Designed miniproteins, single chains. Designs and how they scored, part 38

Each design is a single chain, and the fold is of that chain. pLDDT is the mean over its residues in the fold that is shown.

## One batch from the design tools (miniprotein)

Design m1298
Fold by ESMFold2-Fast:
Formats: sequence, C-alpha cells, structure tokens
Structure m1298 (fold): chain A 92 residues (1-92)
Amino acid sequence: SSSTIKELEKLLKEARKAIKKGDLDKALKLLKKAIDLLDKIKDPKLRIKYAKEIIELAKELLSKTDDKKLILEAIGLILRAIGLIIDAELSQ
C-alpha cells in the first residue's frame, strides 16, 4: 500500500541519518523495521528496489563498526534482503 511505502521510505531516510551520525544501534533497529515492512510489499519491482537500498545501508553500517553483534545482525539483514530479491525475481 502507499502508506506502507511512505513509512518504509521514512525508515530508510532515518536509518541513513543514523549511519551518518554513527548511531549504528539506531540504524540497525530502523533497518530491521524497514525489512519487516518490505515483507508486506507484494510488488516485485518495489521489493527489489527497497531490498537493494537496505543492502547498501547495511554495507555502510558494516564499514563503520568492529562490534561482532552489529556485524552479525547487519549480515543477517543483507542475507534476508538477498532472499527477498531472489523471491521477487522468481515471482515475475
């Protein structure tokens, strides 16, 4: 829905700001909320678009931390987003 997309874009914008500020715990929580909303989006093109955005933001987060828990959770987000891309491509 359009409201789900607006909330998703807001979460991604706030996650990007948190990464720039070095608030990586906040960024991770926002990215987790974003991917949970993305699971509700049935449009495969939008799913691929936003999953790629989540991957890029999680990669930026990884470049800024040596914390094992943050690293593992960010990798988990990347893997989940890749799974959404594969599912969306196969559904076309």
Scores: mean pLDDT 88

Design m1299
Fold by ESMFold2-Fast:
Structure m1299 (fold): chain A 67 residues (1-67)
Amino acid sequence: ISQEELEEALREAEELLRKRGIRPVFVGEKVARPGLITKIASTVSAALILHAAGEGPEELVIDLSPP
């Protein structure tokens, strides 16, 4: 996973969340590492499913910190 791939994943996440009226908040260092892009995608998907239930607009915190 490259830094460019992480930047693209973060941009995609922000775009998807904003389209649903969700404010994205990224916490931690934006450093590419294994599993981070998957974590971002899973977090965004879960948030979008919950908002489809009629809970919006909301703020979503995406934690980029290593465990």
Scores: mean pLDDT 73

Design m1300
Fold by ESMFold2-Fast:
Structure m1300 (fold): chain A 75 residues (1-75)
Amino acid sequence: SEELENFLSQTVPPLATQVLEKYELPSSEAPSLVEEASDFVTGLHDAGVITLGTAQGWIKLTLELQAQELAFLNT
């Protein structure tokens, strides 16, 4: 849906930047995090598992998990 696409385009990039800064990871990883988080949340929404009102929580969760995985691989 266009509402979800607009919400994701406004919400995911700044949250991806914040999580990369938190874990001291390169900003060059942001496009990958944004794509995976957007795809994941879109899939859940299309399946009727989540609403737009709960999407931000799921975005934050998937971004944190991706950053933790990257930080682990960098250790």
Scores: mean pLDDT 84

Design m1301
Fold by ESMFold2-Fast:
Structure m1301 (fold): chain A 143 residues (1-143)
Amino acid sequence: SEEEERLERIRKAGQELVDNVKKALDTLVDAIRVQREGTPEEAARTVAEAKKKLGEYLDKSIKALQEIADIVPEAQPALDTFKKYGDEALKADPETAARLLIEGAEKVSQQLAEATGGPGAVFASQILHDAREARARLEEALA
């Protein structure tokens, strides 16, 4: 049905969003760990690669979230929030970028759960889980 096709589009976009947000968070936390545990040369290389990958994962996340907002206009605030936090993260050092993306992901998760219900709420819950896991890993890396 048309509704089944709509729900499948939300599921595919939601999964792409989850995958790319997790990759962005993992990339930043791993870069911070290497900054603390690695050599200065390893840290510099890892940070440069992390910034490049962050840009790619944020672009893919924005495209996925735009697809969701195109289907569910009530998700537009989540897209606007993600763009704001993503833009600031790209300008920041890795620790600040990680904190910004964790906060942004937590807010986007809440906004998506409120806007989409049903299948979107499942992806919102996964984003929140991944953001909280990233926060715990960040705190451990900084200890």
Scores: mean pLDDT 89

Design m1302
Fold by ESMFold2-Fast:
Structure m1302 (fold): chain A 91 residues (1-91)
Amino acid sequence: GDAAAIEAIRKAIEEAEKAETGEEAYDAATAGLREALAAATNPKVKLAIEIGLGLVEIAYGVGKVVGDDEFAKEGVIKAAEAALEEAEAVA
């Protein structure tokens, strides 16, 4: 359950890092975090992932407003990394 969720977050970060655009990073991060949320069984791990999804949405939104695709990509990756750190801490 939670081990699979943590692995899904790690994979989402790896795919986001390989993305050529902020949109591709956003798609990778949201898909992976949703997969992680479906796998998670610990309510604290689920909460960490849900917060991470919210931060990804904010980071991508800010990147679009600023018109900086690299900023959007970096923000999305940092949001997913924060979700991983918190999920690992509470698992």
Scores: mean pLDDT 88

Design m1303
Fold by ESMFold2-Fast:
Structure m1303 (fold): chain A 71 residues (1-71)
Amino acid sequence: MEKAEELVRTVKALYEGGFSVEGIAAAAYKTTVELKLTEEEVEKAVEELRKLGVPEETIEAVEKAAREAIK
């Protein structure tokens, strides 16, 4: 629960702060590695980001980066 929410908070804060899609994706990668997120936790975070109204372009970049960070 807390790990997926941390990824959501990080991405939302950077998006609202005006960071680039690439910068947000890099932060998502780092957060996924540091917290050792599972595929299920990444999927949950992506679902929450959609509910929060984060643009699909940003969500796709975040999902790609997080999946690359898993394993």
Scores: mean pLDDT 84

Design m1304
Fold by ESMFold2-Fast:
Structure m1304 (fold): chain A 64 residues (1-64)
Amino acid sequence: GPAEKEAFEKARKLVEELIEKLLSEYPDGKGKIEEVDEYTVRGTVETEEKKFVLEVDGRYFLLE
């Protein structure tokens, strides 16, 4: 429904903002954003030294 779509869009935006921040700190890094399922967005930043992985489940925004 509309609330679920809104929750997913919030999850995606949060992942995008955090990946953009990481790429600002690691300019040689490679960013990737994937939709894992209907509710979950995964962001990855890979550098020569480090790999950052972030997953956000939009259903968290539907919980009290």
Scores: mean pLDDT 78

Design m1305
Fold by ESMFold2-Fast:
Order: structure tokens, then sequence, then C-alpha cells
Structure m1305 (fold): chain A 93 residues (1-93)
């Protein structure tokens, strides 16, 4: 279930000390989007130290739900999330 997969993913991030914020544009989480992003993040963690991640959940024009991830310093997460939300408000206007 998407809710269960999301909670497991949050626990995964918490156990590794990675802070996160989520910006939902026009879509909810799906199991497929969570798993796809988790694999991408695991590959990044093999090469980089990541303290924070901003997740953007959105639906494409084709009706596919995607998750974008952006590595951000934990201290900058709240500011970056707000900037992304404002940018999407302008785009959806």
Amino acid sequence: MAEEALEEFKKFLDERGIKYKVVKVNAEWTVEAIEKFKESLLKALERYEISGVLFTVYMTEDGVIEVGGHAVKAEDLDKTAKEVEEAFKEYLK
C-alpha cells in the first residue's frame, strides 16, 4: 500500500539521519513512485553524503505520477521547499 511504503521510506530516511520535506503539486504518493525514488536515492548515497532531500510529487501530462528528488542541506530544507511551492503556484496560475 502507498501509505505503508511511504512510512517505511520515512523510517529508512530517519534511520540514516536524512532530513526530508515533501511538496505535493497535483498528485499523491504511489508505491511505484516511492520504490523508483528509493532506488535512485540508494545509488546517490553510494557516492555522496546527503543530509537532506526535497521530494516533489507531481502528475505528468500523460497521467503518470512521478517523484523528483533534490539533495539539499538539512538546514536549507524548509526554505527550499517554500521556494519550490511558490514556483509551482506561479506555474499553475
Scores: mean pLDDT 68

Design m1306
Fold by ESMFold2-Fast:
Formats: C-alpha cells, sequence, structure tokens
Structure m1306 (fold): chain A 89 residues (1-89)
C-alpha cells in the first residue's frame, strides 16, 4: 500500500508543478490529477495496489511531458513507486 500511496502523492505533485509551469501544462496537470484521484479511489475501496500505482504514474508522466522539469522529476518518482508496488505483490 505504501508504494501505491507514494505514486498517488507524486502524481499530485506532478500535476501542481505542471499547472504552475504555465498554460501548456494544464492538460498534463489535468491528466495527472484525474489519474491520482482514480488511484486514490482504488486504494480507498480495496482495489489492486499495483493498478492504482500504475494509473497514478501514467497521469504523472503526462504532466511530465508538458509541465517542465519539476513535473518530469515527480513523474519519474511516481513511476519508481509504481514499479515498487508491483514488486511488492
Amino acid sequence: REYARRAVEYALKAARAALESGPEGVRGATAAAISAAGGEFMLKYGGPESVAAETAAGGAESAGRTGGEEARRYAELAREAARKAREAE
């Protein structure tokens, strides 16, 4: 659960960084926010932790593509957390 939770947290940070980068970051930030919410929902209702983490990491990567360097770093951290969540299963 901890790694999936971290993936969601990093996706939210990627979303914020992308939003703060300017108007071109908004689409990526929206994708990261939606997927972080989906991951959180899955974790809250007992869904698969690896799938929740992968969902969050995918959105974070969208933020990283358009949201500048800080968003990209958080996307990398979300992906690492998602990999650790899968390895823990």
Scores: mean pLDDT 82

Design m1307
Fold by ESMFold2-Fast:
Structure m1307 (fold): chain A 62 residues (1-62)
Amino acid sequence: TITLPGTAKSLDAAIAAAKAGETVRLVGFRSPVELAVAATLAKKEGLEVLDQTDTSLTIGKA
């Protein structure tokens, strides 16, 4: 599992890594809205949300 900061900048890298077969954990989201947007974008890209808390999101290949 790769761990990245829960920011918009990290989201593109997280999606790319997850599409390549990595499990990626985004941690330390400062906004529930930012986390919800990240989860929605990951799902739209065909990725699976493996775990979600109020401040973290784990994504992987479906």
Scores: mean pLDDT 80

Design m1308
Fold by ESMFold2-Fast:
Structure m1308 (fold): chain A 71 residues (1-71)
Amino acid sequence: MEAELESLPPAVREAVLRAKELSKTQPAGVTIPSAMGRVMAEVPDISPEQWRKALALLEKVADKYATKPLS
């Protein structure tokens, strides 16, 4: 949910959004966990607990992204 994404620390939120965008730019071959692995290598200040929460939110965000947002 968007509200859940907004409640994340700025660094975690940016990492989640970056992983989502990375998945979108790939020609349908990059999974959410794979994209997160890439982002984790770049962001050393995110705990495993925050990543677990971000993974669940990223799945929801990716699913919403697959459908058109409210206009």
Scores: mean pLDDT 59

Design m1309
Fold by ESMFold2-Fast:
Structure m1309 (fold): chain A 105 residues (1-105)
Amino acid sequence: RIAELAEKAIKSAELGIQYAKEGNYTMAARYFEDAAKSAKEAAELSRQEGHEDLYNAFEKMAEAAKQGADASRQGDADTAIEYFNKAVEYAKKALELAREWERER
């Protein structure tokens, strides 16, 4: 469940990076907004289940994705790509933590 949301967020973030590199900032912003939404949902679930480390990772991902989307809308590709890469890194860390938690149960 949490791992599924993390994978969805990673996929959206990777597509966002691809569109930003192509100069399609509108599509990049959309995909990173989708990534931020999935990350927010995963963060709330992690908080409810008492996993503070997962909550923090997903919150950082959502924040980075939002900042990337905002930069993308302003046409700042360099800043957008920087935040998008940070969002993907946080998402990968969150996915790893989520998989470890699920495998222990």
Scores: mean pLDDT 77

Design m1310
Fold by ESMFold2-Fast:
Structure m1310 (fold): chain A 86 residues (1-86)
Amino acid sequence: MDEINQRMRDLIVQGMLDAGFSEEQARQMADIFLEEYERLKSRGIYNPGLAAGIAAVRAAKELGLPLSDVQRALGQGLSRYLSSLY
């Protein structure tokens, strides 16, 4: 679990930085996304694509970031990684 969470954090941070967001925004995005993703799993949402989609929407709203830009930042790296796990 910890290793998977660390890999997801690294992919979120990398994607956000590559999309031109600040280190602060990348870190905050990773924190909120992973907290929401873990909450959704604890509530029985085990589909990684659905959980990741909901987590991205919540994190973008909390940080006031455009959802479309966040989805582009996270889409390729994180989506491929989650698909490889499940």
Scores: mean pLDDT 80

Design m1311
Fold by ESMFold2-Fast:
Order: sequence, then structure tokens, then C-alpha cells
Structure m1311 (fold): chain A 65 residues (1-65)
Amino acid sequence: KEEEKEKLLKKAKEYQNKATEVLRKMQDAIDRGEPVSAEERKKLGEQISEYNKQLIAYLRKYREL
């Protein structure tokens, strides 16, 4: 159903955008030569991993409709 597909796609886009923003912040810091602590990199990496996991789950659900 179109409504269900739109909801799933919207959720997938939300998580994709969140992961992209975290990745962009990490890349910007690296490009500027600004120190990013090992602990901070680990935390940001975990956030990206979780967002990508959610993105994949919603995209799979979307494809099965």
C-alpha cells in the first residue's frame, strides 16, 4: 500500500540522513586536522552503525511490500 511504503521510505530516509550527518561531522573534523578522540570516534561509529542497521531494516520492509 502506498501509505505504508511512504512511511517506511520516510523512516529509511530519516536514518540515512542521521548517519550521513554523523559521518559528515567526522569527515569535516578529519579534513580540518582537528583531533577527534578515540572514544569519540568509537561513539560516532556506533551511532552510524545503529542508523545503518535501522535504514537496512526499513528498506527491506519497503521492498517486501
Scores: mean pLDDT 79

Design m1312
Fold by ESMFold2-Fast:
Structure m1312 (fold): chain A 75 residues (1-75)
Amino acid sequence: SSHLERLRRTAERYGVPFTGENLRRVRRTGIPPEYAAALAGLEDVAVDPEWLRGFLRRQGLDASRAEVEALLEPA
């Protein structure tokens, strides 16, 4: 809940809507569990890779561009 709230606040600053599809992408992309947990708080969020990298950096997580792009890529 707290993670989701912080993610929504950050998305609001960037003007990014939330959709549940991104949460499923997190789980299937093979991103490390710590990154997956942080992004799991993004239930129902649709974001671009640049925004996600910026958000993760604020959380002290440094995901590679390839990891973030794989996360957001369709199944």
Scores: mean pLDDT 53

Design m1313
Fold by ESMFold2-Fast:
Structure m1313 (fold): chain A 87 residues (1-87)
Amino acid sequence: SEEELRQLEAVLQGTLSQLESLANAAKTDEEKQKVIAEIDRVLAELAAVREYIRRSDLSPAVRERALALLDEAEAQLKALKKKIEES
């Protein structure tokens, strides 16, 4: 539903903002590795949600919008991970 899509978008935006904040606060290699581990955990959860959506009885339009939100979140998380690894 439209409300479920808005909830998904809000959760994804909130999660990304929290991880960006943690990444900016990380000063030591140990703290950076903990943030990377949390990003990897979230990426694994997004992969599971993606599989659930692909197998769901959602309308094609709602499914494609949900998958697009997951694709954007995944790309942003991977970019954040790379930024931490390169710092």
Scores: mean pLDDT 87

Design m1314
Fold by ESMFold2-Fast:
Structure m1314 (fold): chain A 81 residues (1-81)
Amino acid sequence: LLTQLYDALKAGDYEKAEKLAQEIVDSLPEEYQEAARKAFEEMLKVAKEGDPKKGLQLMAKTLLDELGHDGTVKVLGIAQK
């Protein structure tokens, strides 16, 4: 899912990117969903401004700030499936 999300962001297909981000959030344990949704919302905002790579970096930073290292690894591990 994460690879498909990044491909959609690079293509400028923000509708597909938003759907893929929601699918990732919905696949997470409930305790991670709010932080992940916030991280993906910030990612989409920055990507729409023309920088998908900066969007991904901000997503990772937001996850680290909200969930710490272990929570971030868990979220990204699920998103890579």
Scores: mean pLDDT 78

Design m1315
Fold by ESMFold2-Fast:
Structure m1315 (fold): chain A 69 residues (1-69)
Amino acid sequence: GGRGAAALGRTALAEARRALEAGDVEGAKQSAIGGIRALEEELAKTTDPEARAELRRGIAELQALLDSL
């Protein structure tokens, strides 16, 4: 199901947010970019609708964070 996909997105987002709390904007950007790439690679291999929805949600959240930096 989508639980593994959701966990991947949440981990990347948590890392980016932690970097921002520390004042590390460049680290936050790198975490977001890396997370988006990993989620896009997983989405390309994923046919399960629930997992695809969770991956797209993670990508959208990371893109929104990156666009705010």
Scores: mean pLDDT 82

Design m1316
Fold by ESMFold2-Fast:
Structure m1316 (fold): chain A 75 residues (1-75)
Amino acid sequence: SKEELIEKGNLLAARAAIAGAEGDAERAYQDARESVKLFEEAGEPELGRKSVEAAARAAEDAGQLEGAKAIREAG
């Protein structure tokens, strides 16, 4: 369902934020990109963009600029 796609998208965006904050830019990119695809499939690309930006900011707040950059490149 649309709700299940949005929920999974949010979970992957949260995982991207954690990976980015831990310095795993490659995993952060992969999880953020999968999140974007799920939001696009749900018909909610703008919600996906906002979710990815929030994840990037979380990585940036943790001092991980490469993680934040990887997450933003996914969206």
Scores: mean pLDDT 88

Design m1317
Fold by ESMFold2-Fast:
Structure m1317 (fold): chain A 76 residues (1-76)
Amino acid sequence: ALRQKKVKEEDFERGADIEIEMEAEDEGGTVRVRVRLTDRKTGLEAEAEVEGENTSGEEVVAKAVEEAKKRMEELE
């Protein structure tokens, strides 16, 4: 017998199952941001490092997070 369990609503509330660790270094006006994502459900980990100007630090962080997410998707 086939059994189905509808879990999508629980998964929506569990969007916090991904742990984000971030390190940033500023050297001579260049910022390097390293992001590590850990999926606590699967144990999958992905890291990304992005470098840019310190005046665009928010954009550098956003790019690092996006690259780490892309790498995690490639591990599935």
Scores: mean pLDDT 66

Design m1318
Fold by ESMFold2-Fast:
Order: sequence, then C-alpha cells, then structure tokens
Structure m1318 (fold): chain A 74 residues (1-74)
Amino acid sequence: SPLEERVATAERLAVGMEELARELGLPPEVQAQIRAIMDQMVEEVRRARTPEEADRIIQEAVTQIARLIEQALA
C-alpha cells in the first residue's frame, strides 16, 4: 500500500540520516537531535492517514535536519 511504502521510506531515511551524521563527524548532541527528529518522523508517518500527509511529515523532518546539519557545519 502507499502508506506502507511511506513507512518503509521513513525508516530507511532515519537509518541513512543517522549514518550520515556519524560519517560527517557531527557533535554527539547534534547526532542525538537528528535521531530524535527521525524517530518522531517515523512515528508520525506510521500514524498518517493519507500518503500526502506522510509525504508532508517526511518533507518537514528532512527540512529540519538539513538546517541542523548546515548550522553544525558552519
């Protein structure tokens, strides 16, 4: 189902972002914030009622992490 595909995408993104943060050598506090944002995203995607809602949740989480990484690397 489209929602099951979104959950799988969210879970893959969570793993990938955590690995990326570690490979970039981000501070432990920033890595923890990324994990918290990704965990919240996955939980919200699992509760989403439509694919459009899930896509919005994923987009918002990715935007937050992009900003956090940019600030950490500045």
Scores: mean pLDDT 88

Design m1319
Fold by ESMFold2-Fast:
Structure m1319 (fold): chain A 70 residues (1-70)
Amino acid sequence: SLRDQFDDVAGRALSRLSPEQQRAFFERAEEARRKYGDDLGKLAEAYAEEAERLGLTDEAERLRELSKQI
């Protein structure tokens, strides 16, 4: 499912990050969930922006592609 693909990409992104970067990612993820709830498309786009900011270009691009499919 698109949700399973989202979870896989997000998990891969987190595995590449330091503990400090993971904390920043989780804080942005919580903000996005508060703003968008369960809107997977908007969550994927928000996660892509944070992944790109942290230098995870491949994961960011995959999350942007997923947001367009939802």
Scores: mean pLDDT 79

Design m1320
Fold by ESMFold2-Fast:
Structure m1320 (fold): chain A 87 residues (1-87)
Amino acid sequence: SLREQQLQTLLDTLLDESLSAEEKFTALMAYLGTNEPSDEELERIAEAIYQMPEEDRQALIEMLKRANQIKPDPLIARLLELLEELE
């Protein structure tokens, strides 16, 4: 489905070692702004973020926390909760 293809494109982007944490953050924010992911889809996103190199993962998590502080978003809040559970 188009929905699964869009999710898979995001997951591939998050795991692409040639891309910066900022580029991954931009792709993730675009996905969350245009899609209403289920809890299962958010878990897949959290797992992909957790598989990133530690430095990139921490940078992305920091950017997500800052974005959520500026403009609270329930999808960002839930994703951060899922990421904390994986630590």
Scores: mean pLDDT 88

Design m1321
Fold by ESMFold2-Fast:
Structure m1321 (fold): chain A 61 residues (1-61)
Amino acid sequence: SAEEEARAAFDAVLAEAQRKMDSGELTPEQALEEAAKRFRELGLDEYAEMVEKALQTLRQQ
């Protein structure tokens, strides 16, 4: 279903971001920026907005 496909895409994007952070390829801020862009590309705007809010919180630290 479209919901299952969206959930799989969400999990894949977050797993990739986490791997890049754990490897030191990306900072947490950079990983969240890439995840937000990827969700926008996939049309998962609600997930993109969630990540963008997390980015705003991180940038205030």
Scores: mean pLDDT 81

Design m1322
Fold by ESMFold2-Fast:
Structure m1322 (fold): chain A 92 residues (1-92)
Amino acid sequence: SMSQYQTALTQVQQLGTQFDSYIQNNDYDGAFQVMQQVQQVVQQYVPSFTSRVQDIFNQAQQYYRQGDFDMAMSWGRYGIDFTITTLRSILK
């Protein structure tokens, strides 16, 4: 239903704000916890997007393992923004 997408959008927007706060404090563990929470919201409310969001956050993890924190966080933010944009497109 449309109400489930609105609930998901609100939750992901709040998580995006938390992600930005963690990045500002160089708290990468916190940022990755937010990515996991976004994946859980997607799986619960919009399961058709689960694989795409997982692929994006897997790229963030790969860059983090390489020590490229800027790229890791860029991919993390991309996954959050992709989810927000997709939910907004459904709700239009």
Scores: mean pLDDT 88

Design m1323
Fold by ESMFold2-Fast:
Structure m1323 (fold): chain A 103 residues (1-103)
Amino acid sequence: APTAEEVIEEFKKRLESIIESIDKIIEEMKKEGKDESYIKKLEELKKKLEEYYEDAEKVLETLYELEKLKLEVYKDKFTPEEYEELLKQMEKDLEEALKILKE
């Protein structure tokens, strides 16, 4: 199964790919002398995605690092079974968050 870090990296790659695609479309439209109204709409969409991307990454990374740190710091306080359940819950919470962000 993929790790939480691998899932976050995949999420980042997908968002970066989308942002890069918008940049290329804007550049091509500028080269072709397309109407500024189309270019401005694409720039606004890119800005919203960049703002959403940065916030989503910060939330996901901060939440993941916080939970991971808690589990590592208190690992010796859990039974192996409790530790496994907490890891599974953390992974599920991350997957659900990523699913909501993708929808």
Scores: mean pLDDT 64

Design m1324
Fold by ESMFold2-Fast:
Structure m1324 (fold): chain A 76 residues (1-76)
Amino acid sequence: MGLFYRSETTGRESIRAAREGDLETAETHGRVAMGSVNTLRTLGSLHPGLQKSANETAEELEREMREVMEEKKREE
């Protein structure tokens, strides 16, 4: 339970930092957010009771990070 919450929090914080920074900052924080996505997907595969929530949260974070990166690249 604690690992799920920490991974979600870290991912969301990384996406926020990416949104507030330049493209280089967004790329750095994007890598951290993808680490959180991978952790959540792993938790979903190991814990069937968390599978739906973990996969949905991972998909949400991945989608948001993709949107931020596309926005930053357009601003370059």
Scores: mean pLDDT 78

Design m1325
Fold by ESMFold2-Fast:
Structure m1325 (fold): chain A 91 residues (1-91)
Amino acid sequence: SAELEALIEKLREYIKKEENPELKKALEELVRLAEELLASTDDPELIAQATRLLRQAIEAVETLPVEEAVFELGIVVGLLGILLGLAKLFK
């Protein structure tokens, strides 16, 4: 998905600028999981769910205080991990 790939690149731009170590780690984990998902599946529904989660993560980084963004990104990482697990099971 071109949109999911564009969101991954936007997350990489935030990683380069991020000075908070907890946010940086969460962003790096999101990129890793999203790239593994793209390598694991072409299922449009799983890709659409991952795309929604990455948009949520980007909005959290752009709009929330650092502590709240870390919490939100932690949830998104967990949900992306579940989607990656599903992608690998139904491969």
Scores: mean pLDDT 86

Design m1326
Fold by ESMFold2-Fast:
Structure m1326 (fold): chain A 67 residues (1-67)
Amino acid sequence: SMSTKRKGVILRVAGDIAYISGDYKRAAELYKEAVELGDLSSLKNLAKSYKELGKYDEAKKYEELYK
């Protein structure tokens, strides 16, 4: 729905703020929620957040979902 899409965008923006602040764990959580709500543009940033956390297997999984 439009409400779900808007929430996904808001979560992505919150994830971006967490990422810029160096809180990669929080960024990954927020981007993951955004992806679950259909914001597929968050997949790349989710993968980057997992790389910063040293979670390379998780990062690769989400990178493979990004076309």
Scores: mean pLDDT 84

Design m1327
Fold by ESMFold2-Fast:
Structure m1327 (fold): chain A 65 residues (1-65)
Amino acid sequence: MKLTDEQVDEVLAALEKYVPLTPEERAEIRESLRNGERTPLLDKVLAEVEKKDPVLAEQLRELIG
């Protein structure tokens, strides 16, 4: 699905609550979300969120597609 810029920023903020991201990792994830692409980095970060907040991880996966 195509995410809006607001949705991209919301997803990044949600991920960063549970997983510390470097500036480079944050930029890569932002680009992948804007392009509607799943990357190994994004999947790894989502898996870490799932360990701490499985409900949020499911909601983020549904939103990202």
Scores: mean pLDDT 80

Design m1328
Fold by ESMFold2-Fast:
Order: sequence, then C-alpha cells, then structure tokens
Structure m1328 (fold): chain A 71 residues (1-71)
Amino acid sequence: MTPEQQRVVAEVREILEEHRDDPEEAARRIGELLVRHQEDREAVRAMLAIAEEAGIDLELVERRGVEVLLR
C-alpha cells in the first residue's frame, strides 16, 4: 500500500473504534471519507476492505457517499 492508502486505512480504523457502538454513524463517516478520496481507486478499495472486515454495511457506506455526491 502507498503512504496515502495507509493513512486512509488508519482513518477508517479510527472511525470504527470511535463509533464501535454506532455502525450507522461509522458508515456515514466512512462514506464522507470515500467521497474525499473518490478519484483514488486504490484508496477507495482499501477503505471498503477495512469496512467489510469490521462488518460495516458496505451498501450503506456507498449510499452515503452517493448522497453527498448528488448534493
């Protein structure tokens, strides 16, 4: 992984730890991060892989990202 991808993965892990008891808020925060890095396909892949590993609903993460993009 590149340093940028490692930083993004660390941010996702931090979101998951901070919102361990609130998967919907975790998904929302990860979705916002996804939009911020939307042009970096490798970073997007890394974020989704970590979210999936933590049991976060990937459809919810993607939906939150799309909602931000459509506004």
Scores: mean pLDDT 74

Design m1329
Fold by ESMFold2-Fast:
Structure m1329 (fold): chain A 81 residues (1-81)
Amino acid sequence: SKLEELADYIQEKYAAMDKEERETFLKMLALTFGVEVSTISNAIKSREKLIKLLQEYMEKKNVTVEQIRSIIDSIYAASRG
């Protein structure tokens, strides 16, 4: 599914980051999703938890996978400088 592809994409991007980029990325995701940094940190390490978090956010905010992907791309760019 598009949601599973998005989760895989987020995990791939995170794996390619250095420590400082990862810290910034997690903080920005936590702020964006309205959750604690620990929640994002746990979810990013688990495909199933990440899919669930993304699905809950989509339902709560009434946004599409494509809209979340755009948000993630912006956060990724900002995290890298």
Scores: mean pLDDT 88

Design m1330
Fold by ESMFold2-Fast:
Structure m1330 (fold): chain A 70 residues (1-70)
Amino acid sequence: AEEARAHLEAAIAAIEAGDLEAAQRHLVRAYILAADNPEAQEHIALAGRALSQGDREAAIEHLERALAAL
């Protein structure tokens, strides 16, 4: 949980900094680490989809919900 949380927080910071490559790497790691938490994984997947569509605000909102689900 703590490692997944750290990667989610790093992903949010990367999105805010405009480093989408770093954001994507942290998001993938968080998804794998949250394998035992389907609710967190769903929010991470939705954040990844929003990010791929250029919706950074929606991506951050979903990542905050993933953090709450951990």
Scores: mean pLDDT 86

Design m1331
Fold by ESMFold2-Fast:
Structure m1331 (fold): chain A 76 residues (1-76)
Amino acid sequence: SAREEALARAEALARKTEAEVQELVAQGKLKEAFKVAVEGFKEIYAILAPYASPELRAQMEAQVARWEKALAELEA
């Protein structure tokens, strides 16, 4: 189903993002690691949003906003 395909894509993206973040952290590139994590979660959110409840979707949007703000503060 489309939902099962979306979940599989989200899981694959999560594993890829985790691997990239771990490599950047090992190199001491903490700002780059955080940026990759934020961008990865935003893509996962976009994949899963059509299948989420309105309340869960609002919670995920609020979390993305918090991460975007934290990333902007790290780049300042």
Scores: mean pLDDT 85

Design m1332
Fold by ESMFold2-Fast:
Parts: C-alpha cells; structure tokens; sequence
Structure m1332 (fold): chain A 75 residues (1-75)
C-alpha cells in the first residue's frame, strides 16, 4: 500500500475503533473525514473506495473487521 492509502486506512480504523458500536455508515465516515482539514479530495475519494469495498452486504454500514479484510485484499 502507498503511504496515502495507509494514512486513509489508519484514519478509518481510528473512526471505527472510536465508534461505540464498532461500526459506521459510509455517510457518517465520509462526513467525519470531510470535517478533517488535513484530508485532501483524493484521500476522501480513496476513503469512499475502501468503505465501498468493505461493505460486502451493500447496506451502507462498515465494521472494523470488514475494513481490515478489504485492506488485506488490496495488499
């Protein structure tokens, strides 16, 4: 993975680990990332791609386990 991909991945993991339920909707995750002024538009597009790949059920909700699995598939 590129340093940019690792940064986005670590940010998504931190958001999921901070969630009381251990899960986030794609919309909630993207909103939180957009609120971060250090996130570039390219990193936001990459985050959406990772979230969509992790969302195997297509329900718009991603768990910590699904996110780790999706990134492992990219490596």
Amino acid sequence: MSPEEQRVFNRLLSLLESSPSGQLSIAEALEALRADPSMSPEELELAELFLRMADVDGDGVVTLEEMRRAIAELS
Scores: mean pLDDT 77

